# Ledger of designs, part 26: designed miniproteins, single chains

Each design is a single chain, and the fold is of that chain. pLDDT is the mean over its residues in the fold that is shown.

## One batch from the design tools (miniprotein)

Design m877
Fold by ESMFold2-Fast:
Structure m877 (fold): chain A 90 residues (1-90)
Amino acid sequence: GPKLNEESLEQLRKLADNYYNLAKTSNPVMQILYLMNALQLYIELYRQTGNQEYLDKAISILDELQRIAPKDPMVQQFQQEIDELQQRLE
């Protein structure tokens, strides 16, 4: 996507953190949805900034999703995306 300005990146950070926090208090179906939304936003933050902390956060959320919904096709897609991002660092 297009390169985001600093204000938009800060809004995405807050949104990602909010989705992750919502996941902790939600029913199992909504928990998966909120974790996926948070994961996608942290991946985008990493793509925009190169900040390793966002990739680390994305990996931790993916690990949580793999424990909760290991057979979900979206979880498998996120695993492939994170594997690609990690290969660029090696």
Scores: mean pLDDT 85

Design m878
Fold by ESMFold2-Fast:
Structure m878 (fold): chain A 57 residues (1-57)
Amino acid sequence: EEEKKKITQVAEDSLPLASTPELQEEMRKALEKYPGVTDPELTRKIGKEIAEKVKAK
């Protein structure tokens, strides 16, 4: 669960619109897709991708 928190923190830090429903849904999808993330580099990449997807809207 710590890895899940890290993904959320990276997304929130990259995009201060973490409270938007779009960002929340994208984060939920990522956590479901990578339930056992332990690689810190992968965690950062996932968080960045979430932030970029929401920002692109």
Scores: mean pLDDT 62

Design m879
Fold by ESMFold2-Fast:
Structure m879 (fold): chain A 80 residues (1-80)
Amino acid sequence: SEELLETLLRYLELGKYARENPGTVEQEVAKELSELLNYLLENLEPEVFQKFLQELAKYLANQTEEAEKELKEKIKELLS
C-alpha cells in the first residue's frame, strides 16, 4: 500500500528529526509520531510490523546514511 509506505517513511523521517532537534518542536512531533504509529499498528499485518521493528532496531544500533538507505529499501520490500 502506498499510504502504508508513505506513513512508514514519514515515521522514520520524523523520528530522526526528533532525535536531531530535541526540545524545539517536541510536543507537535511527539503527537504526530504517536498518530503515525497508531495508524501503522491498525493497518499493518502483525508479521510485517514485527519485521519493521527488527529493521528499525538494527538501524538504531548503527545510525549511518547507508543503514538508513537499507532500512528504507527493506520497508519497500516488506510492503510489496
Scores: mean pLDDT 79

Design m880
Fold by ESMFold2-Fast:
Structure m880 (fold): chain A 82 residues (1-82)
Amino acid sequence: SSSQRQQLLDQIRQLSAQRDALDAQGDIAGATAVDIQIAELYNQLGQTESAILHLSVSIAVARGQGDEAGAEALDKKLDEIV
């Protein structure tokens, strides 16, 4: 329904703000966990392309930060979606 769609979009916006706050605090593991949640919500919306794009960017960021465990968790989530 339109109401459920709006609720999921509102959750993505809230999680995006939370992700930015965690990143600003240097909480790399927390930011990665939120990135996975954002991708799952995009997939629930049927926006698979948005989920894939978000995970691809998040993997590159995690690897750039030396967070190989986070990158592997994100890559596993990407494999589950495609």
Scores: mean pLDDT 87

Design m881
Fold by ESMFold2-Fast:
Parts: C-alpha cells; sequence; structure tokens
Structure m881 (fold): chain A 68 residues (1-68)
C-alpha cells in the first residue's frame, strides 16, 4: 500500500487533537505533520504506527502547555 498522503496525515492529526482536547497552533500542527510525513516516506510507517506517534506527540505538547 502506498504511504498515506500529507492530507490524510493532516486529517489524523486534526482528529486526534480534537479527541485529546488539545488546541494546536498552526506551527505545532505543521511540525507534527512534517514529522509523520517523514516517518511515512522514509521509514515506511503504517497508518496505525502514524496514529500512535501522532497521539504521543500531541500528548507531549499538551503536557508542555500545561507545565508552561
Amino acid sequence: MAPPSREEIAAIVDKLAKELNVTLSDDERDHIIDALDFAARTLGASREQLEAVARDLILYLKAQKEAA
């Protein structure tokens, strides 16, 4: 199967941010999408692996926002 498109990755990030109740800035959103796009294209990461990594990154950012 071809790696997920950048648009599909963006949809995953947006869905997870909403589910986790995290507000991402445009810059934070773009950084997560870029990291996931790199993983999909260079490491052959599956959709499930990308969703897991996205969740971890969003939760990390949530923790940083709550600490600041």
Scores: mean pLDDT 81

Design m882
Fold by ESMFold2-Fast:
Structure m882 (fold): chain A 105 residues (1-105)
Amino acid sequence: SNKEKGLAGAEAGLKGGEEGLANAKTPVMRVAGQSAITGARDAKEGAEAAKTEKQQKLAAEAGESAKGGGESAARAKTEEQATGGAIGGIGGAIGGGLAAGKPMS
C-alpha cells in the first residue's frame, strides 16, 4: 500500500541519513545528513497521520524523497553528492507535512 511504501521509504531515509551524518567529514556533509534525518522523520509522521487516498499517495512520494536523500548522504564522497541528502530531506519534510494534512505556510 502507499502508506506502507511511505513508512518503508522514511525508515530507509532515516538509516541512510544517520549513516551519512556519522561518515560526514565537512560541515556541508553534516548539514546534508541532518536534513535527510529530519525529512525522514517528517515523512514517517506524515505516513502515520495520512487518512485519505490522496494523503497516502503524498506519504509514499515523501518516503521516496526521504529514501533518496538518505541514500545520497550515506554514499556521498563529495559535498556535491551530499547535497542530495538536503534535497531529499526537504522533499520528505514538505511531502510529510502535506500527507499529515498540515496547511502549506
Scores: mean pLDDT 83

Design m883
Fold by ESMFold2-Fast:
Structure m883 (fold): chain A 81 residues (1-81)
Amino acid sequence: SLESLLEIFERNNEGGVKYLVEELRNSKTPEEKLTVLDILEEASKKFDLSSAIEPLEEILKTEKNEEVKKKIEKLIERIKK
């Protein structure tokens, strides 16, 4: 659940980021990727996700789905603010 994932961030921010980045990397469909990105967006409202910027930029370089690309770009900009 989203709540359980957010609890990981409260205990270990870097561990929570690493976990969700790996979930994003292991996602096979655009729909799965968008779900993980939605969780990262919700986490970004409460936690510092600065450690996610570099992995997200690496994923963005190889991403081919336009909707997923736009969501990653918006998430990176949100984290940088």
Scores: mean pLDDT 81

Design m884
Fold by ESMFold2-Fast:
Structure m884 (fold): chain A 100 residues (1-100)
Amino acid sequence: SELEERLEKLIERAEELKKKSKDPLIIIAAELIIEAAELLLKSNLSEEEKEKYIKELEEILKELEELEKKDLSDLKNLLRLIGLILRLIGLILDIELKMK
């Protein structure tokens, strides 16, 4: 399905980001995207619910890819990265709760 292809592309892009980045927080954020995408692939959620999560994951990954190019010694960039990690944790927890 189109949603499964989008999830597979999210995993592929996040794995590429993990290989390219030396920053441990970017690596953690990429791992959280992979976890969220794998949960959605295994879930019985409706296509509408899955599309909402996929869209948010795509937005987060795009922002994470831009942050990888930036200086993370800049506090504003670091706080933005931490904010993305917290958003990813919240998404994973929300997905898990809806799967029960």
Scores: mean pLDDT 88

Design m885
Fold by ESMFold2-Fast:
Structure m885 (fold): chain A 60 residues (1-60)
Amino acid sequence: MLVEVINSDGSVEVVPEEDAVGKVFIDPETGKYGVKLPDGTVVYGETVEEAEKKGVRAIT
């Protein structure tokens, strides 16, 4: 499945769902920003920056 991901510079890319790990995406059900971790966990933030920061900290 393909998903839209947002980079920190605001650019949007379409990638396979599995390749979206560690990238910020928009959850179509909630409209929230999320980051999918390698273990399958999703962390959500109110902004792209917040979601990205949470995702990076969880991966690192």
Scores: mean pLDDT 70

Design m886
Fold by ESMFold2-Fast:
Structure m886 (fold): chain A 100 residues (1-100)
Amino acid sequence: VLSDEEIIARVVEAAADPRVGPYVRRFLQRLAEKLGLEGVDLDDVEAVTRALIEHFRKEGVSRGRIEGLFTVVINAARRLAEGYSTEEQFDKLLDLILEN
């Protein structure tokens, strides 16, 4: 299982990719809005990711589940950027995540 800093680094790297990054940022912004994260700059990927990890920890979510969530979304964004999925499929994945 990755440390919080390793998870943050992977998300920041994915968000910096010009093809993958827009989808990673869309996920972070939608999740932060759903959870009502106030006082975080939604354009600051590191700050948003850190705030999301801390929120999930306070809610008792395991480190493995937090790592798995970010890994699934980054992999889905990469598949979309490579043409192996559609924006509709990605948005449906985000909707399913946000309904939890």
Scores: mean pLDDT 81

Design m887
Fold by ESMFold2-Fast:
Structure m887 (fold): chain A 79 residues (1-79)
Amino acid sequence: MAAAGKAGNLSVAVARGESREEALAAAIEAAKLASGEDSAEVASETESSLRVRVGEDKEVLFMRMPLEPLEYFGFLVDR
């Protein structure tokens, strides 16, 4: 599942999936929701983190949470 919201002035995003592929797809959708951009692409992926590039000058930085099912929590940043 993909969701986005605000924590104070920060745009935040959450993505969950029962598989890594599902969680990555959810993270891309959550990044679009958080940024308002129509396109998002994975810029980098590690076992514990995920960067999703949105628009020209923005990224969503996700951290893999130590939770089941697989969960990514992230926030929108300017480059």
Scores: mean pLDDT 77

Design m888
Fold by ESMFold2-Fast:
Structure m888 (fold): chain A 91 residues (1-91)
Amino acid sequence: SELRKLLSERFSDEEKVEIFKIADTDGDGYLDFEEFSRAVGYLIFGNTRPLGPPEKSPLGLMTVFVEHMFKEADKDGDGKLSLEEFLSLFE
């Protein structure tokens, strides 16, 4: 909630699209939960680390918010986010 508000004010639409593309590692135009966690990690930490699964430093608090945002954006419940669903998180 407060993180979504921060992210929507901080990043341009072009930056959001670029982060989506970076996180979409298989190029299918959708983000699964792990790819989405990476996208949010890039937005918050500037490519320093993904939010999940963390290798060392656990980002458990951030992971809770990421899971909430993912489920909120996943309007059809298929476990994947389209670019439009991803961008809807920042409105």
Scores: mean pLDDT 66

Design m889
Fold by ESMFold2-Fast:
Structure m889 (fold): chain A 84 residues (1-84)
Amino acid sequence: GEKKEFLLAKAREHLAEAERAFAEDPEAAREPLLLAYGSLLRAKGEDTKENREKWANRILSASPEELGRLLAELRAELAELEAA
């Protein structure tokens, strides 16, 4: 599979895209955020159907306030993984 570092870099790139999209239109952040979580799951070896469905449902049903929290949570998780 892909190297963990490469997948984490993709997750950070998609998160940055989601953060920019969120500032203009919260709805536009959903797809980049899904891609960011997909890359993170692959990096962690947790890319299962169950995990994909869990995060897809969470992101697609989230309110704008909840999307903001998910963006912050993913940013914190990626920063923690980079520091390790």
Scores: mean pLDDT 84

Design m890
Fold by ESMFold2-Fast:
Structure m890 (fold): chain A 72 residues (1-72)
Amino acid sequence: SEEERFRQLSEEFARLIGEELGLSEEQVKRLHEIIVETKFDLRALARRISEEFGVSMGKVVRAIMAAMERLG
């Protein structure tokens, strides 16, 4: 289903961003929730990651771009 595919992609995206930012497994789970809530709205996602995890916006944007490149 599209919902199942979205879940799988959002989990993979959270994992890849987490690797770039050096996040813990618990932080990656929280990041997955944020990705699902923002539905790949990259601006909203970047802002929430920066606010929630105390990471600079520039570092977050770079991590998102790197993760997107790795997804294909």
Scores: mean pLDDT 85

Design m891
Fold by ESMFold2-Fast:
Structure m891 (fold): chain A 65 residues (1-65)
Amino acid sequence: SATEEQLRIQAEQMKLQAAHAKQFHPERLPALAASTKSMIAYARENNADESIIQEYEDLAAELEA
């Protein structure tokens, strides 16, 4: 679906933002983790595939480690 395509694109963009923040702006990581959790809620509301939801969950866990 178009929603799942947008969710996959957004996940890739957020992973790039996470990599950049870890290296240059680690103070932004808590806010990025919160945004990632909002995306998990959005994906669940739109009945996205569990593989997409898992990508966001893995990213959120990584950002909170």
Scores: mean pLDDT 86

Design m892
Fold by ESMFold2-Fast:
Structure m892 (fold): chain A 66 residues (1-66)
Amino acid sequence: SREEMARELATLTGLSLEVAEKALRIAEEHGGDPEASAEALQKEFPHLSPQQARLAAEAASILLGL
C-alpha cells in the first residue's frame, strides 16, 4: 500500500513519515525526475538539505518503479 511504501522510504532515508509520503506523491507528479522532485520537495519542506531532498526523490522513484 502507499502507507507501507511511505514507511519503508522513511526507514531507508531516516526522514519523517510526512516527508516520505510527500516525496512519493511528488515523484509520481514529476515522472521520477529526481532533480525536479527534489526541488519540489524542498519547497514543501525547507528544512531539508539539498542532499536529503535528492535522496528522498531518488528512493521514492525506485520504490515506485519510475
Scores: mean pLDDT 85

Design m893
Fold by ESMFold2-Fast:
Structure m893 (fold): chain A 76 residues (1-76)
Amino acid sequence: MWRLYVQAALDLLKRAKKAEKDGDDETAKFYRDSALSALELADKHRPTPEIREAIRHVEEGNLDEAIEHLKRELER
């Protein structure tokens, strides 16, 4: 379950970044909000420093940093 939420958040953040690049702000916001929901569920099941940092970076609009934190978490 936890890994599925982390993987879903990673996929959603990559989609959000693509939508931002394409100028689709509505779609980008939808994917960011969906990624935050998935990360909040992951944090409730198993809080880790990487998940907490990813949440913070998404809230700050630093999608690349959030993606890198989630990649590191999934490689363990």
Scores: mean pLDDT 81

Design m894
Fold by ESMFold2-Fast:
Order: structure tokens, then C-alpha cells, then sequence
Structure m894 (fold): chain A 81 residues (1-81)
């Protein structure tokens, strides 16, 4: 469930387990609809900060529509840098 993924992600972040964080992000992306999945994959190719990668994933797990808007905004910021 999305709640279980959020709990696992929180625990991995507390433990600073980068490998586990990335595994949970990959698992979360597999649950998303195709449009959100494509945005996540595009963003994660460009964003290397593990905490930011985890935060974006958490937002999308809580609210897919808010996650899409947040990802589009983040991608635009990366294009302007």
C-alpha cells in the first residue's frame, strides 16, 4: 500500500540507507500511473540529491495530482539553472 511505502521511506531516511531509499522510490514509481511515472523517471535522471528524490516520491505517494504539479515545477527550475 502507499502508506506502507511512506513508512518504509521514512525509516530508510532516518537510517540514511541510500540503497534502501532508492529501492523504495523504484517500488513507488511502479505503482504510479504512466504519466506520473514518466515525469518521475525524467526528474530522477536529473536530480541527484537523495533527500529531494525521496521528498518528491513522498509527495506523489500522498497525492498523485499534487506530485505531478510539484514535479513539473521542479523540472522547470532545473531547466532555468
Amino acid sequence: SKEELLKKLSEALENKDEEKIEEIIEEAISTFPEDLKKLMEEYLKREKNIETRALVTAVALVDEEEGKKYLEWRLKRLDEA
Scores: mean pLDDT 85

Design m895
Fold by ESMFold2-Fast:
Structure m895 (fold): chain A 108 residues (1-108)
Amino acid sequence: VLSKMSQAELDAATQQSIDLIREASQTEDPVKAAALLSAGLILHGITSDDPEAQKKLVDALRQLSQSENPLVAADAYRILSTIYRKQGDFKKAEEYLKKAEELEKEAA
């Protein structure tokens, strides 16, 4: 059903995913940031069959990885790692996972 969405609906869902991830990077509340990031990823699941939508979401996640909140940045790095691993870029996947783990240790 979700993969039957029109191009306009996919574009809207992609933009909403980007907006939620951007909002996550702006909030100082780590719980709110995690919730917004999770919502953005759910929308990514809807748009994941569109390569352009997926690339835009990856770029938004890269932006979020620069967050001053180490838990938010770590979550973004873990998701980037998962995406790059699925794309076959194991070197970038491992690098991003290591960055996430270091940020999580810093926040603990």
Scores: mean pLDDT 69

Design m896
Fold by ESMFold2-Fast:
Parts: C-alpha cells; structure tokens; sequence
Structure m896 (fold): chain A 56 residues (1-56)
C-alpha cells in the first residue's frame, strides 16, 4: 500500500472513536506509512476523535 492509502485507512478506522482511541489508531497508521515509505509521519486527533496522519 502507498502512504496515502495507509493514512486513509487509519483515519477512517479512527472515526467514531474517542480522542485516545482515534490517536492510537492513527498513530499505528502513521508508523506503518513511515515504515512503508521512509517518510516521517505523525498522527493528531481532536476532542471529537477526528484524526489525521501528517507526513513531514
């Protein structure tokens, strides 16, 4: 999978979770994307559980 595909899957899986759950799922996706691409990736989540994977 490319990095965008991994990020989208993680963000979608994080929907409906609380902030902690969303951050954990998105964080796992960021680690997987970083391993796949070698590009540093991190995850963020807001109080509503909206998560994002960010590439640096």
Amino acid sequence: MDAEEIAKKAEEAAKGLDRHGALAVAGSGAQEAQRETGVKATATADESGNAKVIFE
Scores: mean pLDDT 77

Design m897
Fold by ESMFold2-Fast:
Structure m897 (fold): chain A 70 residues (1-70)
Amino acid sequence: MKEKKGLEAREYQLELIREYGGVEGGKKAREKFPLSEETEKVAREIGEKLRQIGDQVQASLDGKLTLKLS
């Protein structure tokens, strides 16, 4: 099923947070469903690339907006 594993982990994490309180629940959820080091590395790389693309797009849009505001 699409994203079923991710959804299940997220809902379980939220359940623990609600039952034990934010910080404690979050800690326990992370211990039971830790992200692998490889997954974290890939996620960080993707996030960095998306940020760079976003910055580049923003710069391009700023140029066009400046032209229209001038």
Scores: mean pLDDT 60

Design m898
Fold by ESMFold2-Fast:
Structure m898 (fold): chain A 88 residues (1-88)
Amino acid sequence: SSDVQQQLNQIRTQYQQVFSDYHRQIRNAFNNNDVNSVVNSQNNMTSQINQLINQIRSIGTPQGQRIADIMQSQQQNSVDAINNRIND
């Protein structure tokens, strides 16, 4: 339905905004040598993305499930990349 498509598009937009804000926060935190801010930004991003994944999964469409799986994979890859940078 058009309502489902609108919901998926809205969640996709929110997802892109969360990642954009997260990457900006991470850059600023690393530039300031603020590891606590890096960890807090990572936790906040993870929490927000998990909320969006849950919203998509609750819609109950096969397309939504595929989008949620991609979002989860992207989130994990981003977390792993930052953790590797912190541990260097």
Scores: mean pLDDT 85

Design m899
Fold by ESMFold2-Fast:
Structure m899 (fold): chain A 104 residues (1-104)
Amino acid sequence: DGIPPLSEEEKERLRKEAEELSLSDDPSSLSASGVLISILRNSGEEPGVEEARFYVESAEDYLEKGDYEKALRLAKKALEIARKSNAPKELIERAEKLAEEAKK
């Protein structure tokens, strides 16, 4: 149990691709991002919750690296998706806090 289907290097590559696609306003790019997120997470959660969780984690990473603009964009996207998908309150609150921190 727990054999990953992808190497850590492949996961990092796909994660970066998903993040790049998710920052686009193009529906095809957003759809492709969702597919990549589903492959990376494979968590069994609802797709919207899984996607919001991915964006929260990506926003936290960018915030830690000092990329406040990308962190804010991803946090706002996570919050929108989390609210739309009726995600757990903890995930919504986490996204809200990230959006506020990334503004500063």
Scores: mean pLDDT 72

Design m900
Fold by ESMFold2-Fast:
Structure m900 (fold): chain A 95 residues (1-95)
Amino acid sequence: AEKKEKLEYLEKARELVEKAKDIVLNERSPTALAKVGELIEKAIEELEKAKMYDEAEKARELLDKVGSGEISLSPEEFFGFLLELIDKAIEEVEK
């Protein structure tokens, strides 16, 4: 029961990150960037609902460091990190 609920939240987090990645790659307006931030925030909330608190914290830290300019990452590197983080969480829950 808990395992199935965790997978549903993790799948939602993955969908939100993929949607944000698609927006960044296809749109570059200030409105699109604001929407991307909102989608990543929602993905972090879904990780927290899945009780993946360490993964949620890592995603939040990455978002904050990129937003502050402390770290300079390409969109591919940024979304690659987030998707790998979620995919590893899904794999661990499915075991």
Scores: mean pLDDT 80

Design m901
Fold by ESMFold2-Fast:
Structure m901 (fold): chain A 95 residues (1-95)
Amino acid sequence: MELVAVIVRGTGADGTVRTFSVVLPKDFAEELEEDAKRSRENARLVFRSVALYEMGMEISPEQQKELDDLVKNLVRVEIELIPVSSYSEAVKAAA
């Protein structure tokens, strides 16, 4: 099964950029990219989903509020798919 790194970058109204990543099967990653392109709201939902995956899905009410506030204030969301063979470059870019 082919794997890709899904990298999402969210830019807030204040210019703050937050980056989250997850490794998913290629078909799943491509579906998320297509969903993000459908609307600004879908792009925010994709960003939120990737952030939750990176945070381990179990977050406190305070973390949930912080994430919801972050997502609500996103003015731009960018999604990038990187083949696992290039994942080391993605990890370096995220650091």
Scores: mean pLDDT 76

Design m902
Fold by ESMFold2-Fast:
Structure m902 (fold): chain A 90 residues (1-90)
Amino acid sequence: LSEQQKLDIVKALAAMSISITKLAALNAKLSPEEAREVMERALEEVKRRAREAAEKLGLSEEQIEEVLRFVEEQYERATREVLEELRKRE
């Protein structure tokens, strides 16, 4: 695997985890406050796993920082979408 392929794989796995968490939060019939707590816990877990995966694949610290930034941005967007959708259902 090239460095770019490794980076793309970790980002893809993180994006999938984010999508699954978003779907789970929406389907769990949580309040917006409960959903925020679930999303915050998921963010920390996904960041931890993404770092572990990137380190295992031999990515540089700069590439690891890029992955973590991507994860944070994706979760911020997903969290906003979840909260907006849950508020509309009430």
Scores: mean pLDDT 82

Design m903
Fold by ESMFold2-Fast:
Structure m903 (fold): chain A 92 residues (1-92)
Amino acid sequence: MEEEIEEYKKKYGRNAFDALAEMAPTEEDRELLRKAQLYTFKADEAYRKGDVEKAIEYYKKAIELLKQVRHRTPVLEIMIKSLEKKIEELKA
């Protein structure tokens, strides 16, 4: 997991992982946010490769992780809804 996060930070930029995570007051929430971001990028990559089922699986995993975040913010709620909408669009 940590090795994959580091690889994706190099590929997509540190701000893609750190900006959202740094909004969380606890390290536990920050870890959940970084893992959710990793799965979101994996889902996007799977979709680009034509693996729609794998993309949906990874988006669902990202949503599960975001729902475990204890400190709830409006931006977190928007992210969850955005990912849920993305899954619905991929199923259409």
Scores: mean pLDDT 80

Design m904
Fold by ESMFold2-Fast:
Structure m904 (fold): chain A 65 residues (1-65)
Amino acid sequence: AAVLAGGLLRMVGLAIEYGGSIKVSLKGDEITITVEGSEALFKEVEAEAKRLSERTGLKVTVKHV
């Protein structure tokens, strides 16, 4: 969906800006996002993931490594 794609693109932009990386795993109605980088990047991605979950009804899980 356009909302899902837009949310993921915003998170990729955050990773580039903060000098980190993200990995996205999509399985059925569950999305797992793995963040490699600073606490600041993780916090921003977690906020975007929460908004994405609210708008799509999908289960979104964020991990920091």
Scores: mean pLDDT 78

Design m905
Fold by ESMFold2-Fast:
Formats: C-alpha cells, structure tokens, sequence
Structure m905 (fold): chain A 80 residues (1-80)
C-alpha cells in the first residue's frame, strides 16, 4: 500500500540519519583520543543487526538497504 511504501521510505531515511550520527560520533571519539577502532567496530555491529531486521521486514528493499549500509560502513572506515 501507499502507507507501507511511505513508512519504508521513512525507515530508509532513518537508516541514513543513523549512519551520519555514527560517523560524527567516531570523529568525536578520534578527537578525544578514544579507541576509535573499537567504537567503529561496535557501531558497525549494531548497524548490521538493525539492517538484518529491516531486510526481514522489507525484503523488497533489501538491495537499497544493503547499498545504504555499505555506504555508511565505508564512511565509518574512512574516519576510523
């Protein structure tokens, strides 16, 4: 339905927002002299679990979810 598509779009937007927040948090951890690799690995692990749940609920969007996840992981790896 249109409502289900709209909800799915909001979920994808929220995933992109979470990715930006994780990157900012890792950059902050780096400035604070924290274990950046540990923080980055924890963020990726948490994000992966969330993404797997999203793909189960929205299998039609699995490819787009994976593309957003891969982009976020690459951005995290660049700042870590």
Amino acid sequence: SAEEQEYANRVLENLETLGKEYVENIELAKKNGEDVKKVANAAISKLNKYVEQLKKKYPQYAKKINEIYDKIVKEIEKVA
Scores: mean pLDDT 85

Design m906
Fold by ESMFold2-Fast:
Structure m906 (fold): chain A 70 residues (1-70)
Amino acid sequence: QQQQIDQDAQNLVDTMSSMSRSSRDSVIQGLENAGDTRSAQIYRQMGQAIDDGDRQRAIQLARQYIQYRQ
């Protein structure tokens, strides 16, 4: 449901914002090792949006990340 996805996306962005770069890189590496290059790409773009202070873009990318992995 859209409301649940929006909540999950916000929670994911908030969690990623509290993570170190090395922790985020570990998630990306795990996704790439699993052959999930699309999820790795979206996750990397989310990290960049967070670092740029673009919360709206980060949430939009988080929604794509969650929907792709359903």
Scores: mean pLDDT 83

Design m907
Fold by ESMFold2-Fast:
Structure m907 (fold): chain A 104 residues (1-104)
Amino acid sequence: EQERKDAYYKRVAESIIKGAENLKKRAEEVLRRAPDIPFEQAVAELERIIKTAKDGIEDAEKLLKEASPEVQPYLKEAIDKMKETLKFAEEALRRVRELHRRRQ
């Protein structure tokens, strides 16, 4: 019944929010460690985070199209959180590249 599907979508939204928070923490850690690790490693880790965030947004947007009005706000919040993580990871990548340029 609809209640079971709505409950499932709410759990998925919560999982996406937690995933976004975890990805952002990983991006923050990569940025912090960037001076102490190989440049190519820092870039590869941030590019992986960016790809995961983009894939998560696309998957969540597909679910949003199928979602009832009751659960759409939960999925929209999850998409917004993942977009925040994506923006942070892209900014972190920009800063890592600037740090490398300063070191020649």
Scores: mean pLDDT 88

Design m908
Fold by ESMFold2-Fast:
Structure m908 (fold): chain A 80 residues (1-80)
Amino acid sequence: MTDAELLAAAREALAAAAENKASLSPSVQQQLDLTLAALEGRPEALARLKAYLEAHADPAEAERGLAELEPLIARLRAAA
């Protein structure tokens, strides 16, 4: 699985979660989209995101985990 495939799979999983959550605010959805965009081309961050999504079957828990990854994404951007 390439990083592009990991990103596509993560986007699909989050899109499915969003489709099932009519109560999600537009700002929360935008935050998730920006998080996925920030992970583009970052194979280590993509691998961690995939592992987190696979560990959490509940979409709400997966969304909380994305917020926990934001500091890691910022650190990876600073390192690049």
Scores: mean pLDDT 54

Design m909
Fold by ESMFold2-Fast:
Structure m909 (fold): chain A 120 residues (1-120)
Amino acid sequence: MKELFEKALELIDKAIEILEKLVSVFRQHGLDEAAGVLEEIIREIREEKEAVRKHMDTDPEKALQELKRILKLLKAAINIVRDTIAAHPELRSELQPLFDELEKIYNELEKIVKEIEAKL
């Protein structure tokens, strides 16, 4: 169980790094409003990540609910990036690799969350 939560936390750290890169690209191209929304999502993910660390050994069901909230936040971020690429096709070559990496991390995290849920 603990190893699955630790693996989830590592994937969350990778997702945060990608989101921070996306914020930088958005700000470089004057997309300050979209960048601000992603920064708020990053802040909320960081708070939920600390809650997972606090609860994973003592209340794994609560830690699972915190991981599920992180998945919802990541899905919101994925939707923002997708919509931004659609609105700004000229940025697709720069944003698409980061988007694809974020979707890959989301899918890996979702599988771990389902595995934790099956073991509780």
Scores: mean pLDDT 91

Design m910
Fold by ESMFold2-Fast:
Structure m910 (fold): chain A 108 residues (1-108)
Amino acid sequence: AERAALLARIRAALERLARAALVLEERGGAPAESLEEALAQLREALAEAERRGVELDAEQRAEVEEAAARYAAEIERLRAIIAADPDSPEAKAAAAVLARFEAVLAAV
């Protein structure tokens, strides 16, 4: 099922992000001043979490599972808006949000 594959992909991405967030929290430091800087910091944290074999606890895994379900539902909603009327302002806005989400999934 397409929905199951989407949920698995989102879950995997959110697990990687959660592990990276633990590394970023340990590092401390100044907030990113730009999206480009934030993505660079995220990529470094993702690589560090992978190298260290950072593990999520049961509570963190439950939060990832809940978030993955919410994001999968939102993607399905956005796809439905686009499919209903691709030329509408709502569909164009939904496509922009979906493109940003796909870019984040590709980055992690």
Scores: mean pLDDT 78

